# Designed miniproteins, single chains, continued (2), part 43

Each design is a single chain, and the fold is of that chain. pLDDT is the mean over its residues in the fold that is shown.

## One batch from the design tools (miniprotein)

Design m5469
Fold by ESMFold2-Fast:
Structure m5469 (fold): chain A 97 residues (1-97)
Amino acid sequence: SMAEKEKLLEELLKKGIELLKELKEAIKNKDMKKAAELMKEWLREQLKLVGELSPEREASIEAGAKALAAHKLKEEEIEEILKKIDEEIKELEEALK
């Protein structure tokens, strides 16, 4: 059903917005462990939505999250990341009818 797919999409967009808001706060606080955890969840949900979540992709997401958790962000990198998160939140909010 189209209506069922539209409702699922709306719920996923709302969940994505909340995850990105939490990610923004983690990045602001330089909590890279929390940022990596949130990014892992977001990527997993996106791949699940398109039916591409496989054990190999889950392993890649886990490896990426570990790399991100160990990454030391510079202040200028933080500012650029926060701008990108704000842009993504705005795009997702615009997608909500």
Scores: mean pLDDT 79

Design m5470
Fold by ESMFold2-Fast:
Structure m5470 (fold): chain A 79 residues (1-79)
Amino acid sequence: DEDKKALELAKKAYEETLAEMEKDPSLSEAMKRFLAVYAAAKARAEYLGDKERLEELEKQAEEAKKILDENPDSEILEG
């Protein structure tokens, strides 16, 4: 049943992150969803203690940050 609790935490992280991303007009719908999915996956991995998954997610976050750093005002990411 720990998996069910991890899933509930992931759903909450998804919804909360998506709501936060709505405040950033430079982010496209696709980027907002990506960040929300990332937050959900991270919350689940943290709850389950999956260090390998957390390291994979950190690399994905670094890649997303690079895109935003190179194009902070990018209209491509705006929906």
Scores: mean pLDDT 72

Design m5471
Fold by ESMFold2-Fast:
Parts: structure tokens; sequence; C-alpha cells
Structure m5471 (fold): chain A 67 residues (1-67)
């Protein structure tokens, strides 16, 4: 969805900046508003961000943004 794609970009940017908490929040929004790959990558980004892994959250956000 359009909202899922925007949240993917947000997770990518926040994670790239080292903000794991913001990347986790964006990943959860991707999961709620996304379909298919955006839904799946959103969940993975949220989990990575929650674990403090900003780099992994950024990578999943980028995959969703480019999907």
Amino acid sequence: TEDGQRSGAAAYRAGAAGDAAAASTAGWEMHKNGVGEIHDYGYLAAQAGRAGDAAAASAYGKLAHEA
C-alpha cells in the first residue's frame, strides 16, 4: 500500500541514522498497512529495531521501499 511504502522509506532512513526505536515504529506501521512483501519486511524491520539492530531494520525498510 501507499502508506506501507512510505513507512518502508521511514524505516530505511531511521535505521540508517542509527535510530533503532524510530525504525521499529516505522516497521510496525509497514506491517499494519502493508500487503505481501511490505507486510513481511515490516514485521522483520520492527523486530530488528526492537532488538536494537538499526542496521538490520534499515535493510528491511530498504527492501520494502524498493519492492
Scores: mean pLDDT 77

Design m5472
Fold by ESMFold2-Fast:
Structure m5472 (fold): chain A 85 residues (1-85)
Amino acid sequence: MKEKLEIEIDVGIAEILLGVAIAARNPSKRFARLEDLSPEDRALAEQAIDYSKKAIEAVENGDFETAKEYAEKALELARELMDRV
């Protein structure tokens, strides 16, 4: 079940990138949060989280093709947020 592991890794990378992007926005802040972002950046972060959840849900339903698409979208949005730091 290699596809499941690959999707979970992509979601994990997206979550790490998202966390780093939020932290980089507030380097002097001990705990950076979603509300510390601009409305536009917060929307990207919330979309990345939503796609990550949809990817895991699709994996649980055995829909690996849809799960992979959502995981890739989550990763793309997390990278976009990183580029906006």
Scores: mean pLDDT 73

Design m5473
Fold by ESMFold2-Fast:
Structure m5473 (fold): chain A 94 residues (1-94)
Amino acid sequence: MKIKAKIFYKGKEETVEFDSLEDLAKYIVNKLKEAGVKEAYIKIGVRKSLEHRKDELVEMLKKEFEKAGIKAEIDVFVSESLPEDYDVVISIVE
């Protein structure tokens, strides 16, 4: 199953699709690492059907951020109503 995510970062929005939550987590962390970010707050809305995987996503992100040397605060919430059939909506604030 493909994961469709919408990412909000620095006033821009981006749509990405991955075959796994691990690929999504790595993409987010690499994006911030390449931008030279040292600290970030990340708010993630997941679709209700993915509620059982939200803790898995948080742990994946924590591990990848630790490897990248980025201090991240991660907040994950469940939403039954995401726009345009997105599985995940991510807002990044630094």
Scores: mean pLDDT 80

Design m5474
Fold by ESMFold2-Fast:
Structure m5474 (fold): chain A 95 residues (1-95)
Amino acid sequence: ALAELEEELRRLVELVSKVDPELAREIEEEGRRFLEALRAGDVEAAQRAAQRALNLADEAARASPDPELRREILEAGTAFGRAAQRAIQAAAKAL
């Protein structure tokens, strides 16, 4: 559901902000682009935005000196990725 996706995105942004507030802001921006693309039915734009958000999350995880926080960021990124893929598939079927 869209609400679940928004919750996963917020959790990811919050965790990343503990490592790098700038990367967190960029992830939030890509998440915004993702939601806009989904609403427009632009599956390709949604896929690109989701992938950029995940790439930024991986960068934040690698930058984390705390192995526990690194693990939490990777888990949150995976959860967001799964929710994003489900949303993209639902949008594609509606077209």
Scores: mean pLDDT 85

Design m5475
Fold by ESMFold2-Fast:
Structure m5475 (fold): chain A 76 residues (1-76)
Amino acid sequence: MSAEEEARLRAAFDLFDTDGDGTIPVSALPLVLVSLGFSLDEERMKEFEELVKEIVGDAETVDWAQFRELVRRWRE
């Protein structure tokens, strides 16, 4: 991932980290992707939900490291 892409991901993460605690709700993740300019049709949403289950399991929030990994894998 380029430094420019990582900076953009970090800015989006911080925008949705409303409490400033270093985590965002799993339910906010589709909105973060849309804010980054990704198109989310039904198929892409299902792929993303499967990656969320793989990386975070039953967790209600994701930290920066988990978010970065989710977007990296989902873009590939």
Scores: mean pLDDT 77

Design m5476
Fold by ESMFold2-Fast:
Structure m5476 (fold): chain A 88 residues (1-88)
Amino acid sequence: SVEEIVEKARELYNKGKELYKQGKYDEAVQAFEEALNLFDPILPKLPEDHPLRRFVAEVYELLADAYEKLGQTKKAEFYRRWAEELRK
C-alpha cells in the first residue's frame, strides 16, 4: 500500500539523516537513494500539490548535501535541481 511505502521511506530518510549527522556520507547516500526508489512508481500518480512531493524534495536536498560532502558536486547540483522542480 501507499501507507507502507511512505512508512518505509520515512524510516530510510530518518536513517539517512542520522548517518549524515555521524559523517557517514556514503551510507547516508545509500539510504536516501533507497527512499527515493520507493517513490518512483508513486510520484506520477500523485496530484501536484500532494504533501509527498515536498517530502521527496526534502530527500533530494539531503542527498545533494551528502554528495557535496563527498566532493561529488555535479551529482549534488543534479539532485538540488530535482528538489526545486518538485517544489514548483
Scores: mean pLDDT 84

Design m5477
Fold by ESMFold2-Fast:
Structure m5477 (fold): chain A 56 residues (1-56)
Amino acid sequence: SEGLRAAAETLDENARALREKARQLDGQPDKKEESDRYRQAAELAEKARAEVEAAL
């Protein structure tokens, strides 16, 4: 499905951006909670992307 492929691409892009933001914040001790939230969001997007790809 073209729609599922587009969704997987969007999720992959978002996961990469969230992961990079988490890495940037991880270098700042006072931003640990914010870094953890971005990491968790990236993990959810990565899982969703894998599920969408498995459905292709």
Scores: mean pLDDT 86

Design m5478
Fold by ESMFold2-Fast:
Parts: structure tokens; sequence; C-alpha cells
Structure m5478 (fold): chain A 78 residues (1-78)
């Protein structure tokens, strides 16, 4: 779906920004969050959403190594 493609783009940008991969479970948590919270995803909203998710996720993963986990995503977005 267009929403799943948008989430994949957000993940790719955040992985590049943080130099770390999302676990498969973390990707699914973000997709579920997006399906519940997002009605429309435009190009403008995609960029803003990527920045807001990154901003929320950054303090959660600071000082940690390895993959970005499902718990990290839940803590950032919940």
Amino acid sequence: SMLDEAVSTIIAHLESRFGRSFSPEAKEVLREWARKELKDVSEESLEKLTEEIGKKLEPVIAGKTGEITAEDVRKALG
C-alpha cells in the first residue's frame, strides 16, 4: 500500500540518519502505528512525519548499540 511504502521510506531515512537498522519487529510496530494514526500521507506530511519520528526516537536510542527494537519504537511513539 502507499502507506506501507511511506513507512519504508521513513525507516530508510532514519536508518541512514542513525547509522542503525530497525529490527523486523520494530518495522511492524511502526507500520501498525501508521495504520492507526495516519489518514493521509502526502509528500509534505511524509517529510514532517520522518522528522517528528526521528526527533522522538533519538533520545530513546541514544547510548544504545545494535538494532532499533520494537520497544524503542513503542516508547518513542506511545
Scores: mean pLDDT 81

Design m5479
Fold by ESMFold2-Fast:
Structure m5479 (fold): chain A 78 residues (1-78)
Amino acid sequence: NPEYERLAREADAALEWLRARAPTTPPEELERLARQLVDVATGQLQQLVKAGRLSEEQAQELADRLRREAEALVREAR
């Protein structure tokens, strides 16, 4: 699914950007940015499901992965 692959790439790029800035970002700001990233991506996935352009299973899989990676990123930050 091209739209799934596009969103996954965009989300991964955003996570990499956030990970690169994590060492110099205050913990509270890092948590806020991580939540915003997940919320924006989840919202986009829900819009694609509503439009019939993505399955609910694919949307849930990517959302769950992004939540896990964002939580790990925040926890591992120094």
Scores: mean pLDDT 83

Design m5480
Fold by ESMFold2-Fast:
Structure m5480 (fold): chain A 81 residues (1-81)
Amino acid sequence: SIEEEAEKLFKEFQKVFKEYLEARKNGDYDKMQEYIKKFEELLKKARELLAKSTDPFIRKQLEEMIKMLEGFIENGKKELE
């Protein structure tokens, strides 16, 4: 279901975010670049789920996640240049 897909996506986002922060803390730029690509994949999935979602609570959570992912991707790319 859309709800189950959203739950899995939120859980994956939290895991990838923690791994990204650890890579950043350690100055592991190769890992940071890998996780930025994972954020881009999560962003695509979040947008697809949002387009299919009618539940206002799920939509709000997906919209907030999209906002956060866009910020992390933009800032992460700037840090790698």
Scores: mean pLDDT 86

Design m5481
Fold by ESMFold2-Fast:
Structure m5481 (fold): chain A 82 residues (1-82)
Amino acid sequence: MAAKLKQLAEKYIEKGRELNKKAREKFKEWSEKQLRQMLQQGLGYAVSGAVYGLRSGDEALKKKAEEVAKESEELLKEVEEK
């Protein structure tokens, strides 16, 4: 059971990180609305990763997911100033 939760946490963390990276790459090209939607999806994935990490008992995965969520939040603030 824990192994499946860890795999889900890793998958969701990677999805969140990928969306954050794409938002950074497209920051000047995309509209505020498009960037906000992508970053909100990334934040959602990171939060799911943190929940699965916590349930798996893997504190490192939970912390990694929280770091990805923090990056999504910081990027959302930058989009508001665009």
Scores: mean pLDDT 84

Design m5482
Fold by ESMFold2-Fast:
Structure m5482 (fold): chain A 79 residues (1-79)
Amino acid sequence: MPLPKALSDEEAKAMAEGLEKELPKLIEEALNSKEPKEVLLEELEEGIEYLKSQKTAHPLVKEAMLKALEELKKVVEEK
């Protein structure tokens, strides 16, 4: 998942808040996915590692995205 270009603190905060608001919907979509559990887990793990490798991403956005992906991974692991 490509990260946005350098953001202002205001834009980063708005994006982080948007991610938190969308998290329940993402969890529902993951639980209703027809993809095998192992495939979903692999994709989520790749996304987490990609995010961790991003050096220029705004900290607020990076933290919100990492939290969302880790929560999704936990939910998928319980499936």
Scores: mean pLDDT 74

Design m5483
Fold by ESMFold2-Fast:
Formats: sequence, structure tokens, C-alpha cells
Structure m5483 (fold): chain A 77 residues (1-77)
Amino acid sequence: SMTVAQAEIYLDRAVEELKYPTPGRSTQPSVDLIVELVRQHPELRPRVVARLQAVLDDPEASEEGKAAAREALARLA
């Protein structure tokens, strides 16, 4: 069982991977991780939604990263 503090660290890393994806690496594992962590810790949903919305508003975020953030937001709705 993951603590809330550990879940926040993994969520931060997953969102950062969406903002600055490694070339040639799929964003899907990060999307799946974000959705699963929010399922296990529903209290983190508002923070995660805000962070994903920030990816959409970030001019430095890739179009692939923004598409992944939109998918995560849709799955969290």
C-alpha cells in the first residue's frame, strides 16, 4: 500500500514526464499511473487535475504531452 506522500512524489514525476517526455518513450505508462494513483487516493484528484491543466497551459509542453494530459483528465472525469 502506497502512502499519500509517496503517491504525490510519483504523481509529480509522472506529470513532469508528460511535460518533458523522453523522445521515443510512450507517455501511456505515465497516464495509466496518474489514473491508478488517483483511484487509490481520491483525495489527490483536485491537485492532479490542477497539475494536468497546468500542462495544457504550459507553452513548453509538447503536443504529445498535452494530448496525454487531455487523456488523463478525460479518464479522471
Scores: mean pLDDT 83

Design m5484
Fold by ESMFold2-Fast:
Structure m5484 (fold): chain A 91 residues (1-91)
Amino acid sequence: MELAEKIEELLLKIGEMLEKDPEAKAIAQAILDAFSARNPDFLSLSPEEALELYIELFRELARAFRAAGKDELAELFEEIARLLEEIKEKL
């Protein structure tokens, strides 16, 4: 439960940063659109399958933000991906 709460706090912080940075928001939207096109049934997947896709999605977002020079956002998404991997190991 503690790990899920930390992920929620990180996502809220990311949301605040994206609202203040229109370029970062556009990058996130482009990655999400590409991910959704590649995974059209994402919302109908099992929790286990969805967890692995969220890990990959957040890693892709981290790579995109790092390439754009937005290191703080990249680090936040990398941390979320690591926490999700830890949750997966404990299932």
Scores: mean pLDDT 80

Design m5485
Fold by ESMFold2-Fast:
Structure m5485 (fold): chain A 96 residues (1-96)
Amino acid sequence: SPLFEEIRRKLDELRKLFLEEAKAKNWSGVEMFRGLTAIAGVEFHLRLVEKNPDNEQAQRDLLAEADDLVELGATISDELRRKAEELRRLIEELVA
């Protein structure tokens, strides 16, 4: 699906931005690992939704992971928050 490909592209962009922002803020390995784990959580649940598109629980879990990523992004920078919100919007379109 073109929408799954767009979401994966946005997620890759967000990961790159997260690494650059974390480096600029001189984040610890623990803080960086937390952010990368949140991104990996979205990737994992996205794959579950792709394999099981009618599974409402998988859709809810994906949305919850996207919400967590937006909250995390907001603690780092406005740009990260905005990019995470763009990703969440695409995920909302996917599960609608």
Scores: mean pLDDT 84

Design m5486
Fold by ESMFold2-Fast:
Structure m5486 (fold): chain A 65 residues (1-65)
Amino acid sequence: ALEQFEQEAERVLAGGRAMLAAGVPAAVVRQMMTRELREAGKELNVPEAVTEQAIRRVLAELGLE
């Protein structure tokens, strides 16, 4: 469901924020977050456009766009 996907996006955002705080390179964090959200979108059968918008949003929130 879309609500489950939004919850996963919030979890991925929190994880990315923690990785950046721990000194993980931005490129690695961006790649991990993008992969996790695309996988979640496929598993939850979320439209690609919605998945890509969520990826852009979480990357923008961390300055990784």
Scores: mean pLDDT 85

Design m5487
Fold by ESMFold2-Fast:
Structure m5487 (fold): chain A 78 residues (1-78)
Amino acid sequence: SRAAQVDALVAQLLGVARQIAALRADYDARGYLTPEQQAQLQRLMAQRRRLVAQLSSLVSDPELERLVAAVEAEVRAA
């Protein structure tokens, strides 16, 4: 169902957002990212853009904003 597709994409987006947050925390703690970590961050940011684009095809703009904000809030709370 569409609802199941949305739930799966949100779960994937949350996983990607947590990985991005962990890399940003590494940068904040160490003052640098390795070349491999920089490449990983670029791949994760591209995956995040793809997941948001897929969600935008399934939900309204206000619902997309709500879902993205909820993911960002969950990552900050962890």
Scores: mean pLDDT 90

Design m5488
Fold by ESMFold2-Fast:
Structure m5488 (fold): chain A 89 residues (1-89)
Amino acid sequence: SKEAEEALKKLKEAAAEAFAKDPSADPTQGEKALKHLEEAIKYAKEGNMDKALEHLSLAGEYAVAALGQLPPEVQQALLDAANALVKAS
């Protein structure tokens, strides 16, 4: 759905900004998180919400590995994206 695609795009932008602003962020884990968010957006666009959710879950794990604790803005965007994908499935 368009709502799920827009929520995932917003999450990717928020995550990328958080990784860029945190000098202690692990860049390798951050790049993996962003790659999985790109895959989640692709699958959401194709209507494959199950695969989009799988990649969103992996992106969340890598984002936590990169930052330790997710900033509130990233946590909210992640929740919004997950809810949009579940609603679309």
Scores: mean pLDDT 88

Design m5489
Fold by ESMFold2-Fast:
Structure m5489 (fold): chain A 75 residues (1-75)
Amino acid sequence: MDDLKAALLAAGEAGDLDAVRALATQLALSIPGVDEETAEQLGRMAARLVAQGVPAEAVVAALEQSAKFMGELNK
């Protein structure tokens, strides 16, 4: 089974910004309470952080924290 988080890490390490955006959006949508619009914004954020040279592991951690926070706000 494809681990979406592992795929996002690999895309980030490769500098594939389009893949990072798409995979980060899918990962954000997997978190309860995150809507499609929020997930797309988080995906764009992840791609931008990778473009700025932020390590892929830090981008994944920031995405998970932000998505959980936004999911809690939608309760």
Scores: mean pLDDT 78

Design m5490
Fold by ESMFold2-Fast:
Structure m5490 (fold): chain A 87 residues (1-87)
Amino acid sequence: SLVDEIEAILREAMGNPEASVEELLAKLEEVLRLLERGKAPQEIIDEARRLIELFRELSKTQSREFVRLVAWIALQEILDLVREAEA
């Protein structure tokens, strides 16, 4: 399911504390592609895009540790939105 795929991406992201900003961005963009292919509600797709843009902006000024936490929070928020939509 879409939930299972996003959960796997979140687990991979959380399991790699050495992940680069580029690797975290790639995981966020992978989730966006899954949402688009799975025809998720437009509101969830729009929110994922907003979170990716926020991540890009924060990655320019914030520490790697902070940016990693932002990526995890963004992935978790997207996962929760998809779970709610599938309920």
Scores: mean pLDDT 84

Design m5491
Fold by ESMFold2-Fast:
Structure m5491 (fold): chain A 92 residues (1-92)
Amino acid sequence: MERERAREAALEVSEFYAKEAAASKDPVKSALLQQLSDYYRELSKSTDPADIERAIREGEALKEYQEKGVQGALASVGREIAAVGDEVDAAL
């Protein structure tokens, strides 16, 4: 049942933005993040197939960003940049 997966994805995105809003001390940034959280919470209640597909896509993009996030991003990006540079030198 892919419907449950889509709902969970939208709720995870909503919860992520809610936590970011709570962690932000900038009232303007906090308000914008809260609006995003509210949007994805409403999206989790939608039964429209197009909304469900959008929620899954956005949720997967967010998870990819989180997996590459602050702790792993420097090491992974550094390795990929070094590997691309080495491949370019090898191709010359």
Scores: mean pLDDT 63

Design m5492
Fold by ESMFold2-Fast:
Structure m5492 (fold): chain A 83 residues (1-83)
Amino acid sequence: LAAIVASVKAKIAQLKAAIAAGDIAAALALLTQLSVDLLKAANKGTISAATAAALLAKINLAINANDIAAAVATIDQLSAAIA
């Protein structure tokens, strides 16, 4: 459990860094990796699968709309939800 949560939090930090750098390709790749890690976390009961999917979709939408503020705010909501 702790290892999965640590992996998710590390990828959230990397995602925020990629967005801050304007690296959309890296941000989208990290979202794909994070979706796999969040599914594993959901299977262990640390977050609901529905909540993880909804927040990931909002982050993807914000990144594609070039809405950095909305992307960061939603990433912070995801980080809070996994805790």
Scores: mean pLDDT 77

Design m5493
Fold by ESMFold2-Fast:
Structure m5493 (fold): chain A 73 residues (1-73)
Amino acid sequence: MEKELREREERLVEDVEATEARLRADPSLLSREELEELLRQARGAREQARELGFERAVEALERLIAFLEGLLA
């Protein structure tokens, strides 16, 4: 169980960080509507990560959310 939860958090962190890196390299990659959808999904994922105690995933998602909010402002 512990190893599976660790692997699950690691995959989530990697996916989140890869998404942020891609958008930072090309901010025009996604439309405004796609960015709003991603922000909604990221906020939901952050709450789920908090419930699971995935502290690193929460931090990664908070960075992505802040970046997306900046792009949409």
Scores: mean pLDDT 84

Design m5494
Fold by ESMFold2-Fast:
Structure m5494 (fold): chain A 68 residues (1-68)
Amino acid sequence: MKELLERARETLIRLGVSEEEADKFVEQIGKSLEGGASLENALTALYLWMQRKGVSAEEARRAIEELK
């Protein structure tokens, strides 16, 4: 779990998200997972976030596959 959150944080920072914003988003994902939300829902949220930042669908998909 911690490794997954760390990788998600690094991915968001690489996409131009500030460290503080990345930490907030990753914390939201972590809380959702601990609260019983599915990994699929958390990864879907991250995928959509990446696309909004201008990452291609293919690159976003690969990042999600590596986080899985």
Scores: mean pLDDT 73

Design m5495
Fold by ESMFold2-Fast:
Structure m5495 (fold): chain A 81 residues (1-81)
Amino acid sequence: MEERIKNVIEYLEKEIERLKQFIASGDPEEIAYAKEQAKLLLKIADVILETARKNNFSPEIIKRIEEVKKQIEELLAQAEA
Protein backbone atom coordinates (compact mmCIF):
# COMPACT_ATOMS: atom_id res chain seq x y z
CA MET A 1 0.00 0.00 0.00
CA GLU A 2 2.63 2.60 1.05
CA GLU A 3 4.74 1.86 -2.07
CA ARG A 4 1.69 2.47 -4.30
CA ILE A 5 1.06 5.83 -2.58
CA LYS A 6 4.73 6.80 -3.12
CA ASN A 7 4.33 6.00 -6.84
CA VAL A 8 1.20 8.22 -6.98
CA ILE A 9 3.09 11.07 -5.23
CA GLU A 10 5.90 10.81 -7.83
CA TYR A 11 3.30 10.87 -10.63
CA LEU A 12 1.61 13.97 -9.16
CA GLU A 13 4.97 15.77 -8.75
CA LYS A 14 5.86 15.12 -12.42
CA GLU A 15 2.38 16.18 -13.64
CA ILE A 16 2.61 19.42 -11.61
CA GLU A 17 5.86 20.33 -13.43
CA ARG A 18 4.27 19.51 -16.82
CA LEU A 19 1.16 21.62 -16.10
CA LYS A 20 3.33 24.56 -14.92
CA GLN A 21 4.78 24.63 -18.46
CA PHE A 22 1.28 24.78 -20.01
CA ILE A 23 0.28 27.69 -17.74
CA ALA A 24 3.59 29.49 -18.46
CA SER A 25 2.94 29.20 -22.24
CA GLY A 26 0.13 31.80 -22.03
CA ASP A 27 -1.87 29.77 -24.59
CA PRO A 28 -5.58 29.88 -23.57
CA GLU A 29 -6.13 26.25 -24.71
CA GLU A 30 -3.08 24.97 -22.76
CA ILE A 31 -4.12 26.97 -19.67
CA ALA A 32 -7.67 25.53 -19.90
CA TYR A 33 -6.25 21.99 -20.22
CA ALA A 34 -3.91 22.58 -17.25
CA LYS A 35 -6.83 23.89 -15.14
CA GLU A 36 -9.00 20.80 -15.79
CA GLN A 37 -6.04 18.42 -15.21
CA ALA A 38 -5.12 20.23 -11.97
CA LYS A 39 -8.70 19.70 -10.70
CA LEU A 40 -8.33 15.94 -11.34
CA LEU A 41 -4.90 15.86 -9.65
CA LEU A 42 -6.38 17.66 -6.61
CA LYS A 43 -9.02 14.91 -6.26
CA ILE A 44 -6.27 12.25 -6.44
CA ALA A 45 -4.20 14.14 -3.82
CA ASP A 46 -7.23 14.28 -1.47
CA VAL A 47 -7.82 10.51 -1.84
CA ILE A 48 -4.18 9.55 -1.13
CA LEU A 49 -3.98 12.02 1.79
CA GLU A 50 -7.08 10.41 3.39
CA THR A 51 -5.62 6.92 2.73
CA ALA A 52 -2.24 7.88 4.29
CA ARG A 53 -3.92 9.36 7.39
CA LYS A 54 -6.28 6.36 7.89
CA ASN A 55 -3.40 3.87 7.54
CA ASN A 56 -1.07 5.84 9.89
CA PHE A 57 1.63 6.42 7.27
CA SER A 58 4.80 8.23 8.35
CA PRO A 59 4.56 12.01 9.03
CA GLU A 60 7.10 12.48 6.20
CA ILE A 61 4.78 10.89 3.61
CA ILE A 62 1.74 12.82 4.89
CA LYS A 63 3.73 16.09 4.71
CA ARG A 64 4.87 15.26 1.15
CA ILE A 65 1.24 14.69 0.06
CA GLU A 66 0.18 17.97 1.77
CA GLU A 67 2.96 19.85 -0.10
CA VAL A 68 1.85 18.29 -3.43
CA LYS A 69 -1.77 19.29 -2.71
CA LYS A 70 -0.62 22.86 -1.93
CA GLN A 71 1.30 23.02 -5.24
CA ILE A 72 -1.80 21.84 -7.16
CA GLU A 73 -3.94 24.51 -5.41
CA GLU A 74 -1.33 27.14 -6.38
CA LEU A 75 -1.47 25.91 -10.02
CA LEU A 76 -5.26 26.29 -10.03
CA ALA A 77 -4.96 29.84 -8.63
CA GLN A 78 -2.44 30.73 -11.38
CA ALA A 79 -4.69 29.23 -14.11
CA GLU A 80 -7.69 31.25 -12.82
CA ALA A 81 -5.70 34.52 -12.93
Scores: mean pLDDT 83

Design m5496
Fold by ESMFold2-Fast:
Structure m5496 (fold): chain A 68 residues (1-68)
Amino acid sequence: MLEEVNEWIKKAIEELKDSDRETTLKLIGLSLRAIGAVLDMEIHGDTERAQAELERIKKEIEELVKEK
C-alpha cells in the first residue's frame, strides 16, 4: 500500500515538476494526507476506511495532474 502511494506521488511530481507553487503545495498536502491514512491503517487497523481515503486522494492527485 505505502509503496503504491509512493508511486502515485512520484508520477504526480514528474508530471507537475514545472508547476507553480500553489500546485506543488497542493501535491505536498495530498502526499501528507496519504501518509497519514497509511499510518492510521497500520496503527488503528481501520483498513477499509484508510483504503477509501487513499482512493479519494489518488483521484485528487490524478485530477491535479489533469488540470495542467
Scores: mean pLDDT 74

Design m5497
Fold by ESMFold2-Fast:
Structure m5497 (fold): chain A 73 residues (1-73)
Amino acid sequence: LLKEAEEAFRAKDLRAFLDVLEKAVEKYKKDPTPENKAILYYLIALQLRALGASDELVEFYEGLAAYYKKKAE
C-alpha cells in the first residue's frame, strides 16, 4: 500500500493514489489495528506533501504514523 501510493504519486496518477488511500481506509474500518492506522497516517502525510502543505504539518502526521507503527509491535 505505502509503496504503491508513493509510486502512483511519482507517476502523477491521482486515481491510483486515491484507490490505495480508499483501500487503506476500508482496511482500517474492518480491522482498526495500530498497523493499519500507521499506514493511513503515512498516506495522509504523503498527500499533504503533494499538496504543498507546511513541513511542520507533514512531520506531525509522519510522527503519528511512526508512533502507531512502533505501537504495532
Scores: mean pLDDT 75

Design m5498
Fold by ESMFold2-Fast:
Order: structure tokens, then sequence, then C-alpha cells
Structure m5498 (fold): chain A 82 residues (1-82)
């Protein structure tokens, strides 16, 4: 969980600085990989939430909307893991 929290903090900082979505996507993908390795509960949450998250991300039409989808998805993942 420590690495996941650190990446979460890094993602929030990137969002605040207005960094491009490509950087946000890479960080979120690292979070997903760590979650899959860290705990069965996190892996199950990724499998369950993944399709809805991907659909929401595909529906996003702006960089701002895409950021909101990423932040929401990460919060949902962490809540499921708790």
Amino acid sequence: MEEIRKLYEELLELIERGEPQEKLDELLEKLRKLAEEAAPALRAAIAELGPAHREALAAARSEEERREVHVRGMRELLERAA
C-alpha cells in the first residue's frame, strides 16, 4: 500500500501542475500493476472496476474530463482495497 499511496500523491501533484494526460496514464498504469501484484483484493477490484473505468475514459472528450476519470478510478480502487 505504501507504493500505491506514493503514486497517488504523485498523480495528484501532476494534476495540480496541469501535466499532460500521457504522464497521468503512465502513473495510473503503474498503480494498476502494483495493485495486481500487492493483494488479491486489489486484483479483484481492478477486474471488477476496469471495464467501467475504460468506458468512462473512452467517453472523456477533454483533458480535464480524463483527469477526473483517473482520479475517481484510483479513489474507487483504493476504497475497494481498504
Scores: mean pLDDT 70

Design m5499
Fold by ESMFold2-Fast:
Structure m5499 (fold): chain A 98 residues (1-98)
Amino acid sequence: GENLKETAEWGLEEAEKRLKEKDYESAAMQYNGAGNIYRDLGEYEKAIELYKKAYEAALKAGNKELAADSLDNLSGAYIRAGKDEEGKKALEEAKKLR
């Protein structure tokens, strides 16, 4: 719905602000949140993009658990996009971080 897109847009603006502040953990959380909204809207390519950004931010934050969560989300988005092999690779990478 339109309100979900507005929430995702706000989350992306917040993530970019947090990146500039070097608050990588908050940036990763906002990218994951926006990715979840795009996933729920069926916009899987956008969700994949945002979960990758969440993963990179989580790694910069040194938060391996958040990075693994981002990869779990990325795996689900890949599978829903019909990219099963990329989804399996993301899932195996998440296991290595935990």
Scores: mean pLDDT 88

Design m5500
Fold by ESMFold2-Fast:
Structure m5500 (fold): chain A 63 residues (1-63)
Amino acid sequence: SLEEGVRELIARLRASGTPQAERIADTLEQLMKMYKTAPEENQPDLLRAIEDAMAQGEHVLAS
């Protein structure tokens, strides 16, 4: 699930211990909270933001 994937990525980002990874983890946590409570009309924009932040997180972990 999206929530499961985001949770796993947040754990990996925080485990890395870098300030950049921690900022991305915090952003993902906040975006997921917003996504869960958002009206359906706003969910596509939040989903895109989550996907973009996930891509940034994976890039940071690969660097």
Scores: mean pLDDT 88

Design m5501
Fold by ESMFold2-Fast:
Parts: structure tokens; sequence; C-alpha cells
Structure m5501 (fold): chain A 79 residues (1-79)
């Protein structure tokens, strides 16, 4: 479902490798049911890369969609 208030769009640049690794780690932790650890990694990711918030969100959604349970991962990560 589209949210008209969500004006976050990718900058067209790939995420820094460290940001990609942290995003993938957060998704894997969420899939494993390690919800608290997943949220801590997500918080660290956004804190380290504040200028990439839109790109990070898009990448997290992409990784969640490729996961074994996209809806559960999205719920855990607040996507």
Amino acid sequence: MSNPLLHLKPSGKPLPPEAQELAEKAVKLAEAGKNAEALKVKEKLFAKFPDYQADIKAYLEEQAAKSSDPEAVRLVLGL
C-alpha cells in the first residue's frame, strides 16, 4: 500500500558498503527472531548514516522483500 506522506526516495547512489552490511545484518537478525538485536543494528545504521535515511529505508525494504517472511521482518524493523 502506498503512503502519500512517505516522501523518502533513493538518492540514486548505492549505499556505502558498511551501511549495506548493517542493513543486511538487521534483516537477518529479524528473520532469526532476534528482534531487540535487529532494532539495535537498525538504530546504529541510521545514526551512522543520517544523510542516507531514505536510501537505507529503501534498501531495508528490498532486503525484507527477499527474506523468508517479508511481513514479519518489515513489522520488526518498522518498515
Scores: mean pLDDT 77

Design m5502
Fold by ESMFold2-Fast:
Structure m5502 (fold): chain A 110 residues (1-110)
Amino acid sequence: HMEEHREKLDEAMDYIASGDLKKALELLRELLETGSDEEIPALVRAAMRLVVQATLLKDKEAEKEAEELLKELRERARKLGIPELDELEKALKETLERIKNIEENNIRYT
């Protein structure tokens, strides 16, 4: 049901924030299998945040699994004609570039 799916999405977001990426990934996969097409944009955003968090934590396995989930979500979103997907992909790329720039600057100036 939509309300239960929202609660599970919020729980997944809490796991991402706490660094429990495996549990976040399991919940997002469950939501992809049981959720409606209307929930796909929210799942794409959650999966993108999972990729960012895995990158920050240097968890290469979680990053790979999150990228695979994001790929599946992107393919489903394309079939549904969701136009905001390109803007979300741009935002993710810019966020990852900022993380790399912060690390590079910290090495040079710290």
Scores: mean pLDDT 75

Design m5503
Fold by ESMFold2-Fast:
Structure m5503 (fold): chain A 74 residues (1-74)
Amino acid sequence: SAAAERAQRLMAALNEAIEEGVPFGELARTALALKLLQLGDFAGAQAVMNLPVEDISPAEEALRTLEILRKAEG
């Protein structure tokens, strides 16, 4: 249940970023999908892997990934 709640928060943060038009690079997409898999959300991981990949600097990609993960935790 705790893992399912964390997956729901992560998907909520991801959906908010998508709605705001935040671009995702390949590393961010893969890292977030892997986190969802670790939390048992296979459907969420698949949805994330289907997002279009944008050309983003590694630094921007790392920061955006961290912001989404932090938002999911509170």
Scores: mean pLDDT 81

